# Designed miniproteins, single chains, continued (4): the designs that were tried, part 21

Each design is a single chain, and the fold is of that chain. pLDDT is the mean over its residues in the fold that is shown.

## One batch from the design tools (miniprotein)

Design m12740
Fold by ESMFold2-Fast:
Structure m12740 (fold): chain A 95 residues (1-95)
Amino acid sequence: MSKAELAAEARAALEAARELLEEAEELLEKAEETGDKELLHKAILLAVSAAILASAARWLAERAGDAELVAEAEEVLKRVRELLKRLDELEKKLE
C-alpha cells in the first residue's frame, strides 16, 4: 500500500468520524433538553463509532507519514473524549 493510499484512507475515515461526531453532539444537545434516554444511548453509540474511526485514521496517517493528518485525527479524538465525558455526566443525571 502506498503512502498516498494510506493518506486517502485516513482522510476518508477522519471525514466519517467528523460526521458521526457532529451527529452525536446534536443528539447530546437534544437529550440534554428533553431527558430522552434513547437519544442519549444513540449519541453514545455514535461517539464510540467516531472514536474507532478517528483512531484508525490516526494509525493510517502515522503509517502514511502525514503529520498534519495525524494532528487532525488527534484533534477529533480530543473532541470525542470531551463529548464522551459530557455523555457520561448526562447518563448519571438521568439515572
Scores: mean pLDDT 88

Design m12741
Fold by ESMFold2-Fast:
Structure m12741 (fold): chain A 91 residues (1-91)
Amino acid sequence: GPPTVEEAKKLFEKGNEAFAKGDYETAIEYYSQAIVLLESLKEKTEEIRKLLAEAYANLGRALEALGKEEAAKEFYERALELVPEHEKAKA
């Protein structure tokens, strides 16, 4: 529901703040919590899919910063699966 989306957004913002400070492990924890909340929703709206894609991509970036390249690749692939083709064409 909308409250779950707002909670996920706050966790995503906290993850971004931790990432900006170079605290990649804390960033991973917050992004992972946001992903768990968004994935718990039975129906995925376009907004939820976009937030989930951004969370997976940023989780991948944090993992890559920690040298976890294989794990990062998996989450980048999950992020790409959530973006519609018509949005990929919009530069």
Scores: mean pLDDT 81

Design m12742
Fold by ESMFold2-Fast:
Structure m12742 (fold): chain A 91 residues (1-91)
Amino acid sequence: MTPEVAEKIALISRWVAAYTNALLAERGELPQAPGAVVPTPEELEEMERELIEKAGIERSVLEEWKRRLEQGADPFEVIEELQNLVIERNK
């Protein structure tokens, strides 16, 4: 794995975690404690921009995965599929 691919994978993991935390907070399932970071819509848009510009993920792919996460898809499966997409494109 090249350092560039590792960076793209890190961006994917960061976005999936942030988006999942936002969904859990909306459902009342994420405890809101002092110091707990729930991303704003603006922060999520910034992360999405990074994925598109730096990781080469299309908006259509991101929008599909957002819908799946909203419908209760496993965040770990989403991370795996997006990571595999990046790895395949950077062979």
Scores: mean pLDDT 73

Design m12743
Fold by ESMFold2-Fast:
Structure m12743 (fold): chain A 58 residues (1-58)
Amino acid sequence: SKEEEIEEIEKDLKETEEEMKKKIKELKEQGKYEEAEELEELLKELKEKAKKAIEKLK
């Protein structure tokens, strides 16, 4: 159902966001600021795409 698809997208996004935030912190600790910034932008894009997908399912 649409409701189940929305819940799955939200859960997957939450898990992905948590993992990516952890990786971003690790990269910053290692002085890899460009790679950290790239992941931050990717996460922002993923969140935007997930939001649009959820809106489309409503």
Scores: mean pLDDT 84

Design m12744
Fold by ESMFold2-Fast:
Structure m12744 (fold): chain A 61 residues (1-61)
Amino acid sequence: MQEVRDRSLAGSSVQQALDDGLSEEEAIQRATDTLVKAGVPESRARRLAEEALRAVLRSRA
């Protein structure tokens, strides 16, 4: 159950960052930082942020 909420949080953070005109690298960093603050381990947070970025970019093509 936690994983669904973490993925949703990552997706929202990435989408907001890209909408704000940030780079892909900045979007990953913002989402990773947000997840870590929410209690997600750094390695998992980074992976979820990268997955979320790929998903958001595909939806915008």
Scores: mean pLDDT 80

Design m12745
Fold by ESMFold2-Fast:
Structure m12745 (fold): chain A 61 residues (1-61)
Amino acid sequence: TEEEKILEEAERIKEELEELGLPSLARYFMEEIKELIEQGKLEEARKAVEELKRMVESLKK
């Protein structure tokens, strides 16, 4: 489902944040995504995942 795809991508980003030494941010991010999904805001959850993914990629440059 779309929900499962969002959670899969979010988990990947969580792992990358933890590797960067930001475990508290990783936890906060996962809780926020789960809350958006529980509220049925799948589009907002997807956008949040994509936005943070871009930020993580920027931090690796």
Scores: mean pLDDT 80

Design m12746
Fold by ESMFold2-Fast:
Structure m12746 (fold): chain A 70 residues (1-70)
Amino acid sequence: SEEVEEAIKYLEELLETFEKNKEKLSEEEAKDAIETIKKLGEEIAKKLNDPKVKEFVEEIKKRLEEILKE
């Protein structure tokens, strides 16, 4: 569906933008960005109730946790 594809693309772009710019962010800005992306992903997954979106959001969360630990 278009909504599912658009949601995944949006979340991919958010993650890519964050990864590209993470070194330019302060520690507080990076933490805020991570929390915002996680919350947006969870809300989108809840709204669409699609297994592909839910799976992708879980992968994003894992990726963000890895970045935070570095």
Scores: mean pLDDT 80

Design m12747
Fold by ESMFold2-Fast:
Structure m12747 (fold): chain A 69 residues (1-69)
Amino acid sequence: MASLIETYYNNYNDIRNIINQLNDAIDKNNDDEARKLLRKLSELMGQTYSDDQLDRLLEASKQAYKYLS
């Protein structure tokens, strides 16, 4: 079985991959895909978000992406 540290690092790499995919989805104006990626990200982080919270996170992510170009 993987150690706690390895589990955390594997989860961290998955988080990075999802963030990269999220940025790509935002760049393509694919809100549905971006929302699905935010849901997966929340699950990996052990978070439970409502639909309203996911919508707010999507808006914040779009704003952050525009400033980061």
Scores: mean pLDDT 71

Design m12748
Fold by ESMFold2-Fast:
Structure m12748 (fold): chain A 65 residues (1-65)
Amino acid sequence: SMKKKYQELVAKAAGYYISSIGYDFQGELLERQVGPEAAQPYYALSEEYRKLAEKLFKEADELAK
């Protein structure tokens, strides 16, 4: 059903969003302990997961119309 597809997309998007937050937090810790160069890969991963979450949230929003 459309509602089930919506719920599945939102759940997947939420998962990516949580991963994004986790990588961003890890990046902040590394930046403080080592420096910005060590943090850059984690911030890059955070941004990629954020983009994946945004894409799925937009797909879910389109289904809700």
Scores: mean pLDDT 89

Design m12749
Fold by ESMFold2-Fast:
Order: sequence, then C-alpha cells, then structure tokens
Structure m12749 (fold): chain A 55 residues (1-55)
Amino acid sequence: MKIGTGIVQSEDPQKAIETVKKTALEAHPGAKIEVKVRKREDSSSYEITVTVTIE
C-alpha cells in the first residue's frame, strides 16, 4: 500500500536524499523508501521525489 510521495528541491542532492530518507524511515519504520533524482533545467537545483510504500 502506497502511503505518500514527497518532492524536495535542493542544490545538494546527496545531503537532501539522506535527510529525506531518515525522516521517512522515522515516520514509517517498516516502509519501503524509493528515491528518484532529476536535474531541473531552470535552476541549479535538483528535484528529489521520495515514495513511501508499506507492504
């Protein structure tokens, strides 16, 4: 069952990914966390999509 999806914009994708994964796991300790990273054309930032799924 899919619980939620969040989008974060950051100039430091690695640091942002670590922070988001930690927060998601704290909220849903047994959930599967999937992360996708996309570079934005209009800025120096990255779009990070996090999907949380519970089996």
Scores: mean pLDDT 72

Design m12750
Fold by ESMFold2-Fast:
Structure m12750 (fold): chain A 62 residues (1-62)
Amino acid sequence: DLIEEMKKISLEYQKLKEEGKTDAAEKVGNLLKQARDAYKNGDFETAKKYIEEAKKVIEEAK
């Protein structure tokens, strides 16, 4: 479920902000916005790609 995946990324985004990881938080926030925009346009494949990119940024920030 792409909506549930985006919710999980939103939680990780908030955690990165709270930890002061500003660069990672900015990248994740931008990717999450692009994923939501793609989802609203019915482009689920593009939304999934942005979700996967956000997950990679989150893992690299750990």
Scores: mean pLDDT 84

Design m12751
Fold by ESMFold2-Fast:
Structure m12751 (fold): chain A 79 residues (1-79)
Amino acid sequence: MGIVGMIAMMADRFGVDRSVVDQVRALVDQLDAQGVSSQDRIRAVLQFLQSTDPAIAQAFIDHILTNGTPDQQAVARRV
């Protein structure tokens, strides 16, 4: 599942505004167009979510720490 799909699922669970989901989608699309690595995209999304909704950011971090690769887990631990 892509980052946007994961955020949408968590937003439904936590009642986050659709505008946040749309902003994450736009951010991911912009970074993908720039050829930014998946690790840097995850970092950028986490930084955005931490400033916007810390509870969603924490849920995203917890999901990566449970289901992510060691490299993804290292990014999540440093945000």
Scores: mean pLDDT 74

Design m12752
Fold by ESMFold2-Fast:
Structure m12752 (fold): chain A 85 residues (1-85)
Amino acid sequence: MKQVEAYERVQRLAAEAIKLYAKAVEAARAGDTELAREYASKMRELIKEIEELSKELGPQDQKVAQELAEALRKKLEEVEKLIAE
């Protein structure tokens, strides 16, 4: 029961992080670096929650959650590069 709930939460957090990534990229391209930083910060928090929840999952779901977190970290790095330059 708790592992299923944790995995469903990982899926919801990943979807929200992808949405924040899209908003952060749009804000950065529009020159709104402050708004882009705000979305990047929220995305970073969601990635941390996914990593914490991954510890509560079974081996296969834990691997999927870890791969999602890694993919999201790469997207966050892309946003941070757009903001910093």
Scores: mean pLDDT 84

Design m12753
Fold by ESMFold2-Fast:
Structure m12753 (fold): chain A 64 residues (1-64)
Amino acid sequence: MPFSEIHSKIGASSGETEVLSDKLLELERQVLEGKLSREEALSLLTPEFAARFEAILEAYERLS
């Protein structure tokens, strides 16, 4: 593959990660505000991100 194509793929992956982080924060806010159930939010995420999201919610429960 051309060198520039490899760099473009790396950049795209980084951009997707940022967009996904924003989506996780949005879902977290909606669950904490009672607009979405925890189960509904988890069903919208991959298993890896669902585990991270559960850890975040558990941390908030511990602070309450």
Scores: mean pLDDT 64

Design m12754
Fold by ESMFold2-Fast:
Structure m12754 (fold): chain A 55 residues (1-55)
Amino acid sequence: SMADNLVAMMLELRKANPSWSDEQLLALARALAEKLGLSPETIEEALRKLRDALA
């Protein structure tokens, strides 16, 4: 899904940028999802999945 693709991309960005906080990564994910034209529902799904993956 588009949400899963975004989460995978964000996890690769975390590996490249280990100094970034979870808050910074989540904020970037929301901004990228908005730029990609994802629906609000898909954005919230992606952010929930990303939070789970970071825990």
Scores: mean pLDDT 85

Design m12755
Fold by ESMFold2-Fast:
Structure m12755 (fold): chain A 50 residues (1-50)
Amino acid sequence: AEEERIARVREEERKWLDKIMEDAKKNPTTAKEATLSNFLERRRRIAREL
């Protein structure tokens, strides 16, 4: 039953990653640290919901 929720989260994740990628181009140093930390946390949240 959670599969539909996970699918929606996946779509939002893709959009979110796209925005993060753009930010990384502008601030490579800050983006790397922020992106990695935020990305890892998001991945963990998805794993928890799985």
Scores: mean pLDDT 68

Design m12756
Fold by ESMFold2-Fast:
Structure m12756 (fold): chain A 55 residues (1-55)
Amino acid sequence: EEELQRLERRYRVELAKDAIEIRKKTSDPVEAFKEAKKLSERYRKRLEEDRQRLA
């Protein structure tokens, strides 16, 4: 349980950092949204994989 929560927190922090970098490199809100969405989906999948391995 706590291990999974720590993984969730770590992925959320990394996602937030990457999203900030995306916003810095482009002022196009549509492009920034698409890149952030792909990044969020990628981290979500990794978290799901970790969750399944821990189950």
Scores: mean pLDDT 75

Design m12757
Fold by ESMFold2-Fast:
Structure m12757 (fold): chain A 71 residues (1-71)
Amino acid sequence: MGEEVRRRIEELLRQAEEALAKGDLPTARHYVDEAARLASEAYNAGLLTREEFLEIAGRVQALYDAVRAAE
């Protein structure tokens, strides 16, 4: 069950990284927001371990910081 949600979160983060690399900051922020929302929902539903959630949260924070620095 958690495998599908992890794969979707990874895809959202990948799309955010691609958008950021292209300078498309609104698109990058959109994908980071979606990944953060899905990760929180999945963790609260018991679909992610604490370790998995913290790894994703760290990546989300790094992308938010990168988007803000590029603005």
Scores: mean pLDDT 85

Design m12758
Fold by ESMFold2-Fast:
Structure m12758 (fold): chain A 55 residues (1-55)
Amino acid sequence: SEKGKEALRKVYEASRTGNLDLAKEALKIAEESEGDDGFRAYVLARIVIEELEKS
């Protein structure tokens, strides 16, 4: 889905820049998306959020 692809782009950017707010935004978009891209974005966003919050 287009939303899933957008969420993936945002989660990669959040990981690269250490942007917790962007990672949370990507998670919200991923939750509203359909298909494999959305599911992958959801999983990755959760991992990025956990790593940034534990630091």
Scores: mean pLDDT 82

Design m12759
Fold by ESMFold2-Fast:
Structure m12759 (fold): chain A 70 residues (1-70)
Amino acid sequence: MQELSDEEARKIVKELIEKAKEAYEKGDFSTAARYLTAAYIVAASISDDELRNEVLEEIKKVWEEMEKKR
């Protein structure tokens, strides 16, 4: 009953992470945070435990890098 397949969810998360990084590099931290939050929500909907954990860790690492540079 999920609207997205795990493969589509992973692809969307990657796109959102890229947009978050672009926003961060432009100094728009609020837009970067919104994209990372959206990526977390999409990643949390992934039904495969291994893939979900992998994708969530990728998002966490990006968030940690952004916080270190503040």
Scores: mean pLDDT 79

Design m12760
Fold by ESMFold2-Fast:
Structure m12760 (fold): chain A 64 residues (1-64)
Amino acid sequence: MTKEEVREALLKKADENGGVITADEAVEILQKYKVDPETAQRISEAILKNGGKITKEELEKALE
């Protein structure tokens, strides 16, 4: 699975929720797309560091 497909799925979910995504929602998407442990950990840490939710802009920065 490409990084772009995962990025698009996460950003779409954030957009549907008014610009934020929760750790639970991110984990479901990461599991669905079988994301590698290193990338999954980095994204999860970014969300948890922000109190369990992250804005679309912060998510985009975490994915680069």
Scores: mean pLDDT 75

Design m12761
Fold by ESMFold2-Fast:
Structure m12761 (fold): chain A 57 residues (1-57)
Amino acid sequence: LEKHLEVTKKAYEEAKKALEEGGPKAAFDAAYKTLVEGGVPEDEAKDIAKDIVDHLQ
């Protein structure tokens, strides 16, 4: 759980940068990639990435 939270925090930071450069799609892609590379299952990574992008908008 703690490791998952750290990966989610990093995904949020990467999504924020990508949003400024390429908009919501880039933000989603950046968050999703960070989460999957951090060990989050693909289905959960998609849901978390969507929540991150929705929160940033």
Scores: mean pLDDT 80

Design m12762
Fold by ESMFold2-Fast:
Structure m12762 (fold): chain A 80 residues (1-80)
Amino acid sequence: AAPTAAQRAETEAKIRAAVDEMVALARREGWSEEVLAAIASTEEGLRAVAEREGVLTGITLSVTRSADGVPELVLDMEYA
C-alpha cells in the first residue's frame, strides 16, 4: 500500500536527521564543499526513492574518505 502522510513525515524526519548528522561531521572534520554537495545530493535521492518505493524504516548514512581524499557515501536502508 502507498505510504500514509504520517509515514512520509517519519521518513522525511529520518532523512533530515541523517543528513544533518553528516553535515555536522563534515563541518567538524573540515571536509570540502564537494562532500557537502554529495550529502545534499544523497538527501534528494533518498526522498525520490521514498516517494517511489514506500516507507524507510531504517537508514544509516556515512561519509568516508579514500587514501586520495575522494569522498564516498555509504547507505544502508531498510523498507517497510
Scores: mean pLDDT 68

Design m12763
Fold by ESMFold2-Fast:
Formats: sequence, C-alpha cells, structure tokens
Structure m12763 (fold): chain A 127 residues (1-127)
Amino acid sequence: MEEILELLREAIEAFEQGDYELAQQLASIALARAETLPESPRVEALKELARLIIAASVVAKKHGEKTAGRALVVLLRLRREDPARFEELVERAHRGDVSELVELAKGVPEPEKPLGELLREELERVE
C-alpha cells in the first residue's frame, strides 16, 4: 500500500516536470501492484488514480498538456457520472488509444488549475 502511494506521488511529480513517459511508467507499476491487493474502496481509488495519470500522460505525449488537462476533466466527470465509460476510456488509453478521449476533450474548457495540481488533489483523497 505505502509503496503504491509513493509510486503515484513520484508519477505526479514526473508529470509536473513534463516527463510524461516516466509518469506513465511509474503509474503503470503502481496499477500493477494495486491489482495484486485484495479489493477494497481504497485499492479501487488507487487503481483509478493510476489510470488517470496513465491516460493524462498518454494524451500529453501525443496531443500536448492543454489537451491532457481537458481530457482529465472529462475523465473526472465520467468517473462520477458514468463509471463504466470511465473504465472503458482509461483502459483504452493504457493501450495507447486516446482518440475518443481527445474528441470528448474538445467539448470541455481548459481546467483553471494546473493538471499536476488536479492529480495531487486526487492523491490526497486516496491517502
């Protein structure tokens, strides 16, 4: 558990530094480790955060940080309003397929907060 939190914290830090490849790698390791743990609301929240970081990193690498910020807003909304759609889009992003997520992001304004700050707020919720 603690090791997963540390990996997610380091992934967010890498993301804030513009190292999207490292952020994706660290979040993927965190996700894989979380998947070995018994299911609980906290473990599910850690997996969801890891998937958010992976999706944001993949979008940022291919389409830039502004598009990644809009994509994160879409994913945070879907996690609340349509969890099945959220899971579909983050799973596809983990495989490198962000086409639909990027299209949805076009309909959303850029977040007022920096993307790294939004990810840190999500991390604080799972601590």
Scores: mean pLDDT 84

Design m12764
Fold by ESMFold2-Fast:
Structure m12764 (fold): chain A 107 residues (1-107)
Amino acid sequence: ARATVTFRVSAEARPFAGLAAAIAASQAGAERLRVTAPSGAVGEGPATDSARAGQEAAKALSEAQDGAEVTVEITAPDEEVARRAGRAVAEALSGVPGVSDIRVRVE
């Protein structure tokens, strides 16, 4: 199952947004996290290693422009975990100053 969280990020929020998403996805039982920046840069890692996933996400976001739209794709073992992880990531991101326009989709 899959959840997708899309949001806009300020330049100052870039390093914090990736880590917040990775920690939230890990705690919700997600398997993998993939972050895609508008530049085409992709950061991907196992949600079980939130530090690695967060570092890869921060690296992908490091060259995103101020106010850039970012996509976080969460892979989960089932739809309930995907829904829980998507919500957890959205809530974590809402607490990061400079993050806006948070949207969640679950498949």
Scores: mean pLDDT 78

Design m12765
Fold by ESMFold2-Fast:
Order: C-alpha cells, then sequence, then structure tokens
Structure m12765 (fold): chain A 75 residues (1-75)
C-alpha cells in the first residue's frame, strides 16, 4: 500500500467517525460539513501529487491521533 493510499483510507475513516460524532451530538452539522469539505480537498491534493512524502507522513500521523481521540469520545 502506498503512503497516498494509506492517507486517503485514514481520511475516509475520519469522515465516517465525524458523521458518528455529529449523530451523537458531539459536533454540529455545520462543523461536520466544513470538516468533510476540507477532508475532500485534502484527498484531491494527494491524488494530484501536490503533497511531498514528508507532508503525507505528517498527515498520516495527525490522522491516526485524531481518529484515536474520536474513537475514545464515541466509546
Amino acid sequence: MSLEEKAIELIEELIELLRQAQKAGLISEEALERTVREAERTKELIRAGKLSDEEIQALIESLERLIAHLKELLA
């Protein structure tokens, strides 16, 4: 699996967890829409090859931390 594929998979997992958080009342619909919009833009930048490997690795680390935190909040 490439770094790009891993980053995109993590972004998709984040979006799903954010939808669950919104349904649980932890975030507003407005916050969900804004964050999903930014996540989709980030996926397009990755697919377009606009991010370096170092930037993608940093993104993966940030996504893994955020996903772990959201899973704790949803438990």
Scores: mean pLDDT 85

Design m12766
Fold by ESMFold2-Fast:
Structure m12766 (fold): chain A 87 residues (1-87)
Amino acid sequence: MSELVKEGLELMREAAEAIEAGKYEEAAKKLREALELFEKALGESHPLVVATLAALAQVYKKLGKEEEAKEYLERAKEAKAKGLAAA
């Protein structure tokens, strides 16, 4: 596993803890950082990228940022479809 993937997974764990605590702004920041690391290491269609985009959509919905939530949800759907098509 690359250092980028390790760092991304740690950020995902911290984001999950922030979500459980209702700290959605903190969770969004950590998830955006994890997304960048996973995209660089694994490409845009990897399951970890899809999961991170879906988590961002949910967090932004909790923050009342409906347009950003829709954008992340659409990106998650596209990434999932591309990943499945490449298999």
Scores: mean pLDDT 84

Design m12767
Fold by ESMFold2-Fast:
Order: structure tokens, then sequence, then C-alpha cells
Structure m12767 (fold): chain A 80 residues (1-80)
């Protein structure tokens, strides 16, 4: 469920567990869960904070393709 995914990713990001947040996001995609803009934003922030800029760009490109790219995500990428 997207809501449960959002809660778990948010908790991981808040705890500084960025790699685990990225892994959870990737597993959700593999399971066919369609993330919303907030989940994509949290995953992109986690990737940026983890120093994984290529992964952050991949997440942003996927969000754009899904029509849910957010201004917050763009700002986070611009600062990275």
Amino acid sequence: MVEELKKKIRELVEEGRYEEAIELFEKALEEGIEPDGEVYTLAAIAAIKAGRLEKANEIANRAAAAGVLTDEMLEALDKA
C-alpha cells in the first residue's frame, strides 16, 4: 500500500537511514507498487543524502515519466 510505503520511507529518512530508504523504495517498485509524488520525493532526498546522485537522477526521471515530479524534488537535486 502506498500509504504504508510513505510512512516507512519517511521514518527511515528521518532516522538518517538513507540506504535502507532507497532499498525499500526499489523493492516497492519491483512489487508493482505505484509511488506518489511524496514517495518519489522522499526517495530522491534519501539518494541525495546518501551521496548517490546518479540514483537520485534516476528516481527523478522515473517521477517525471509517471507525471509526479515535484518542485521539492527539483530543488533538492539543484542543491546536490
Scores: mean pLDDT 81

Design m12769
Fold by ESMFold2-Fast:
Structure m12769 (fold): chain A 67 residues (1-67)
Amino acid sequence: SLVEEANRLVLEYLTALDDKERSEELRERLREKAEEYDRRYKEQGDLEAGIAAGLLRLALGVEKAIE
């Protein structure tokens, strides 16, 4: 499911925060997926995609606070 995919990406990202290079790569991937899922939610009413996008944005908020 999209939520399971988002959760896996979030966990991978959060466990890599002390690795600058890896976290930067994952940050870009999370941004791309968040935009994709948010678009799907807005255009198709896919609630699971909306939840998945929300999870990815929360994880990105953690990194933004560290910058």
Scores: mean pLDDT 78

Design m12770
Fold by ESMFold2-Fast:
Order: sequence, then C-alpha cells, then structure tokens
Structure m12770 (fold): chain A 75 residues (1-75)
Amino acid sequence: LEEEIEKLIKEAEEAEKRGDYKEAARLYLLAGSLAFKNGDYERAIKLAEKALELGKDDPELKEAAQALLEEARRS
C-alpha cells in the first residue's frame, strides 16, 4: 500500500507539472483514498485538498474530493 501511494503521488506531481490538472486531481484523489484506507488520515486530508483544488472545475472530481476530505477529517 505505501509503495502504491508514493507511486500515485509521484504520477500526480508529474501530471501537474505537465499542466494536466484533471489527471493530477484524479491521481491525488486515488492516492488520498489509499492513504485513508491505510489509516493515514493526515496524508489523506492533504491529498484530498490538492485533488479538490486541481479538480474544482470538474463536478465529479470535486464531489469525490470533498467526500474524502470530510471523511478523513472525521477520523
């Protein structure tokens, strides 16, 4: 799980550097979901916040990122 999370974060950072914000948001969201399942709520919050910011113009990504952020904050 840890290696998967790190790989997804790296891929998200690369997508962000390329200006592919929608792909970056998806990858940050996926990484955040895995961090949440791994009990790393602090990292899940940070990743969800990045996904929300980068995916704010995509209704589905925004909704999913907001849901993850809210769940991680409750934990």
Scores: mean pLDDT 84

Design m12772
Fold by ESMFold2-Fast:
Structure m12772 (fold): chain A 95 residues (1-95)
Amino acid sequence: MIEEAKEYLEKGKKYAKEGKYEEAIEYYEKALELYKKLNDKLGIAEVYYNLGELYESLGKKEKAIEYYKKAKEIYEELGYDEAVKYLEKKIKELE
C-alpha cells in the first residue's frame, strides 16, 4: 500500500513536469486517498505540496496557496521547521 501511494505520487510529479495537468491531478488524488487510508501524514503533506506547485504552474494562485497551507499545517504538527519556513515564504510570495 505505501509503495502504491509512492508510485501514484511519482506518476503525478512526472505528468505535472510534462504539462499533463489533468493526469497529474488524477494521480495526486489517488496518492492522497491511499496516504489518508494509511494515516501517513508525511505522505499527505507531500501530495498537498505537489498540488500547490501544480496549481501555481497553472496560474491558479488561490488554489496553490490553499494546498501550501494544508501541507504547512501537517509539517507544523510533525515539527518539520525547515519545511514550514519554506512554505511560509512561498505563501507570502503568492499573496
Scores: mean pLDDT 88

Design m12773
Fold by ESMFold2-Fast:
Structure m12773 (fold): chain A 77 residues (1-77)
Amino acid sequence: AAEEAAARLREAIEAGDWVTVTGEVMRLLANSLEYPEVEEQLRELALEVLRAADAGDAEAAARAVAEAVRLAEEAAA
């Protein structure tokens, strides 16, 4: 899941597909509302994804989304 999300976000940023980038960020924010114990970390990672995407740094955005997905999966377990 985390690696798949990272790959999808990397491809979306390289293609300029802001619909997919926005969808991934909205998913992270939704997870922050569902898992309050990791809310602050997920919000910080969502902001890092947005900043990296705006800068065209697909690798930084991919790392941030992978970390966020891992945190959400750990909170859900």
Scores: mean pLDDT 78

Design m12774
Fold by ESMFold2-Fast:
Structure m12774 (fold): chain A 58 residues (1-58)
Amino acid sequence: MLYKAIEDYESDNPKELNIKKGDILEILEELDDEYVYAKNLKTGKEGYVPKKYLEKIS
């Protein structure tokens, strides 16, 4: 399932995924209503990201 970042998100937590607006993410696991575990297809990095910064595209 593909999502697009609608906002920049930066975290100093190494378990969280940094994203830039317009990045495409593959959702690997949906944990709850607030967070997903995703892979950023631009950077190849994986981590937790708040769902509120993402829009479903596929």
Scores: mean pLDDT 82

Design m12775
Fold by ESMFold2-Fast:
Structure m12775 (fold): chain A 58 residues (1-58)
Amino acid sequence: GDYEEGKRLMEEAIKLAKEGKKEEAFKLGGRGYALMVKAGHEEEARELARRAMEAVAE
């Protein structure tokens, strides 16, 4: 469902960010975030987005 797909996309975005693929990470993370929010998991989505941004900043 939307939650499972969104979470998978957010976790993949964090991995891409750690690899230095910032543009791909932002695109994938945005899609994952939207799916998780649509599924009612906004707080978890915000935490994963924060982790992705921190990974990009490293």
Scores: mean pLDDT 83

Design m12776
Fold by ESMFold2-Fast:
Structure m12776 (fold): chain A 56 residues (1-56)
Amino acid sequence: SLEELRKKLEEIRKKRDEQIDAFVENMKKNGILTDEQAEEYRALAREIVDRELARL
C-alpha cells in the first residue's frame, strides 16, 4: 500500500539524515568544513535526498 511505502521512505530518510550528520561532523573534525559550511552542506544534502526519493 501507499501507506506502507510512505513508512519505508520515512525510514530511508531518517537513515540518510543520520549518515549526512555523521559525514558533516567528521568533515568538521578534520577542519574541512566550518560550522556555517556544515549547516549549509546539511541543507543541500537533505534537498538532494528529498529530490532523489521523490523520483521513486
Scores: mean pLDDT 82

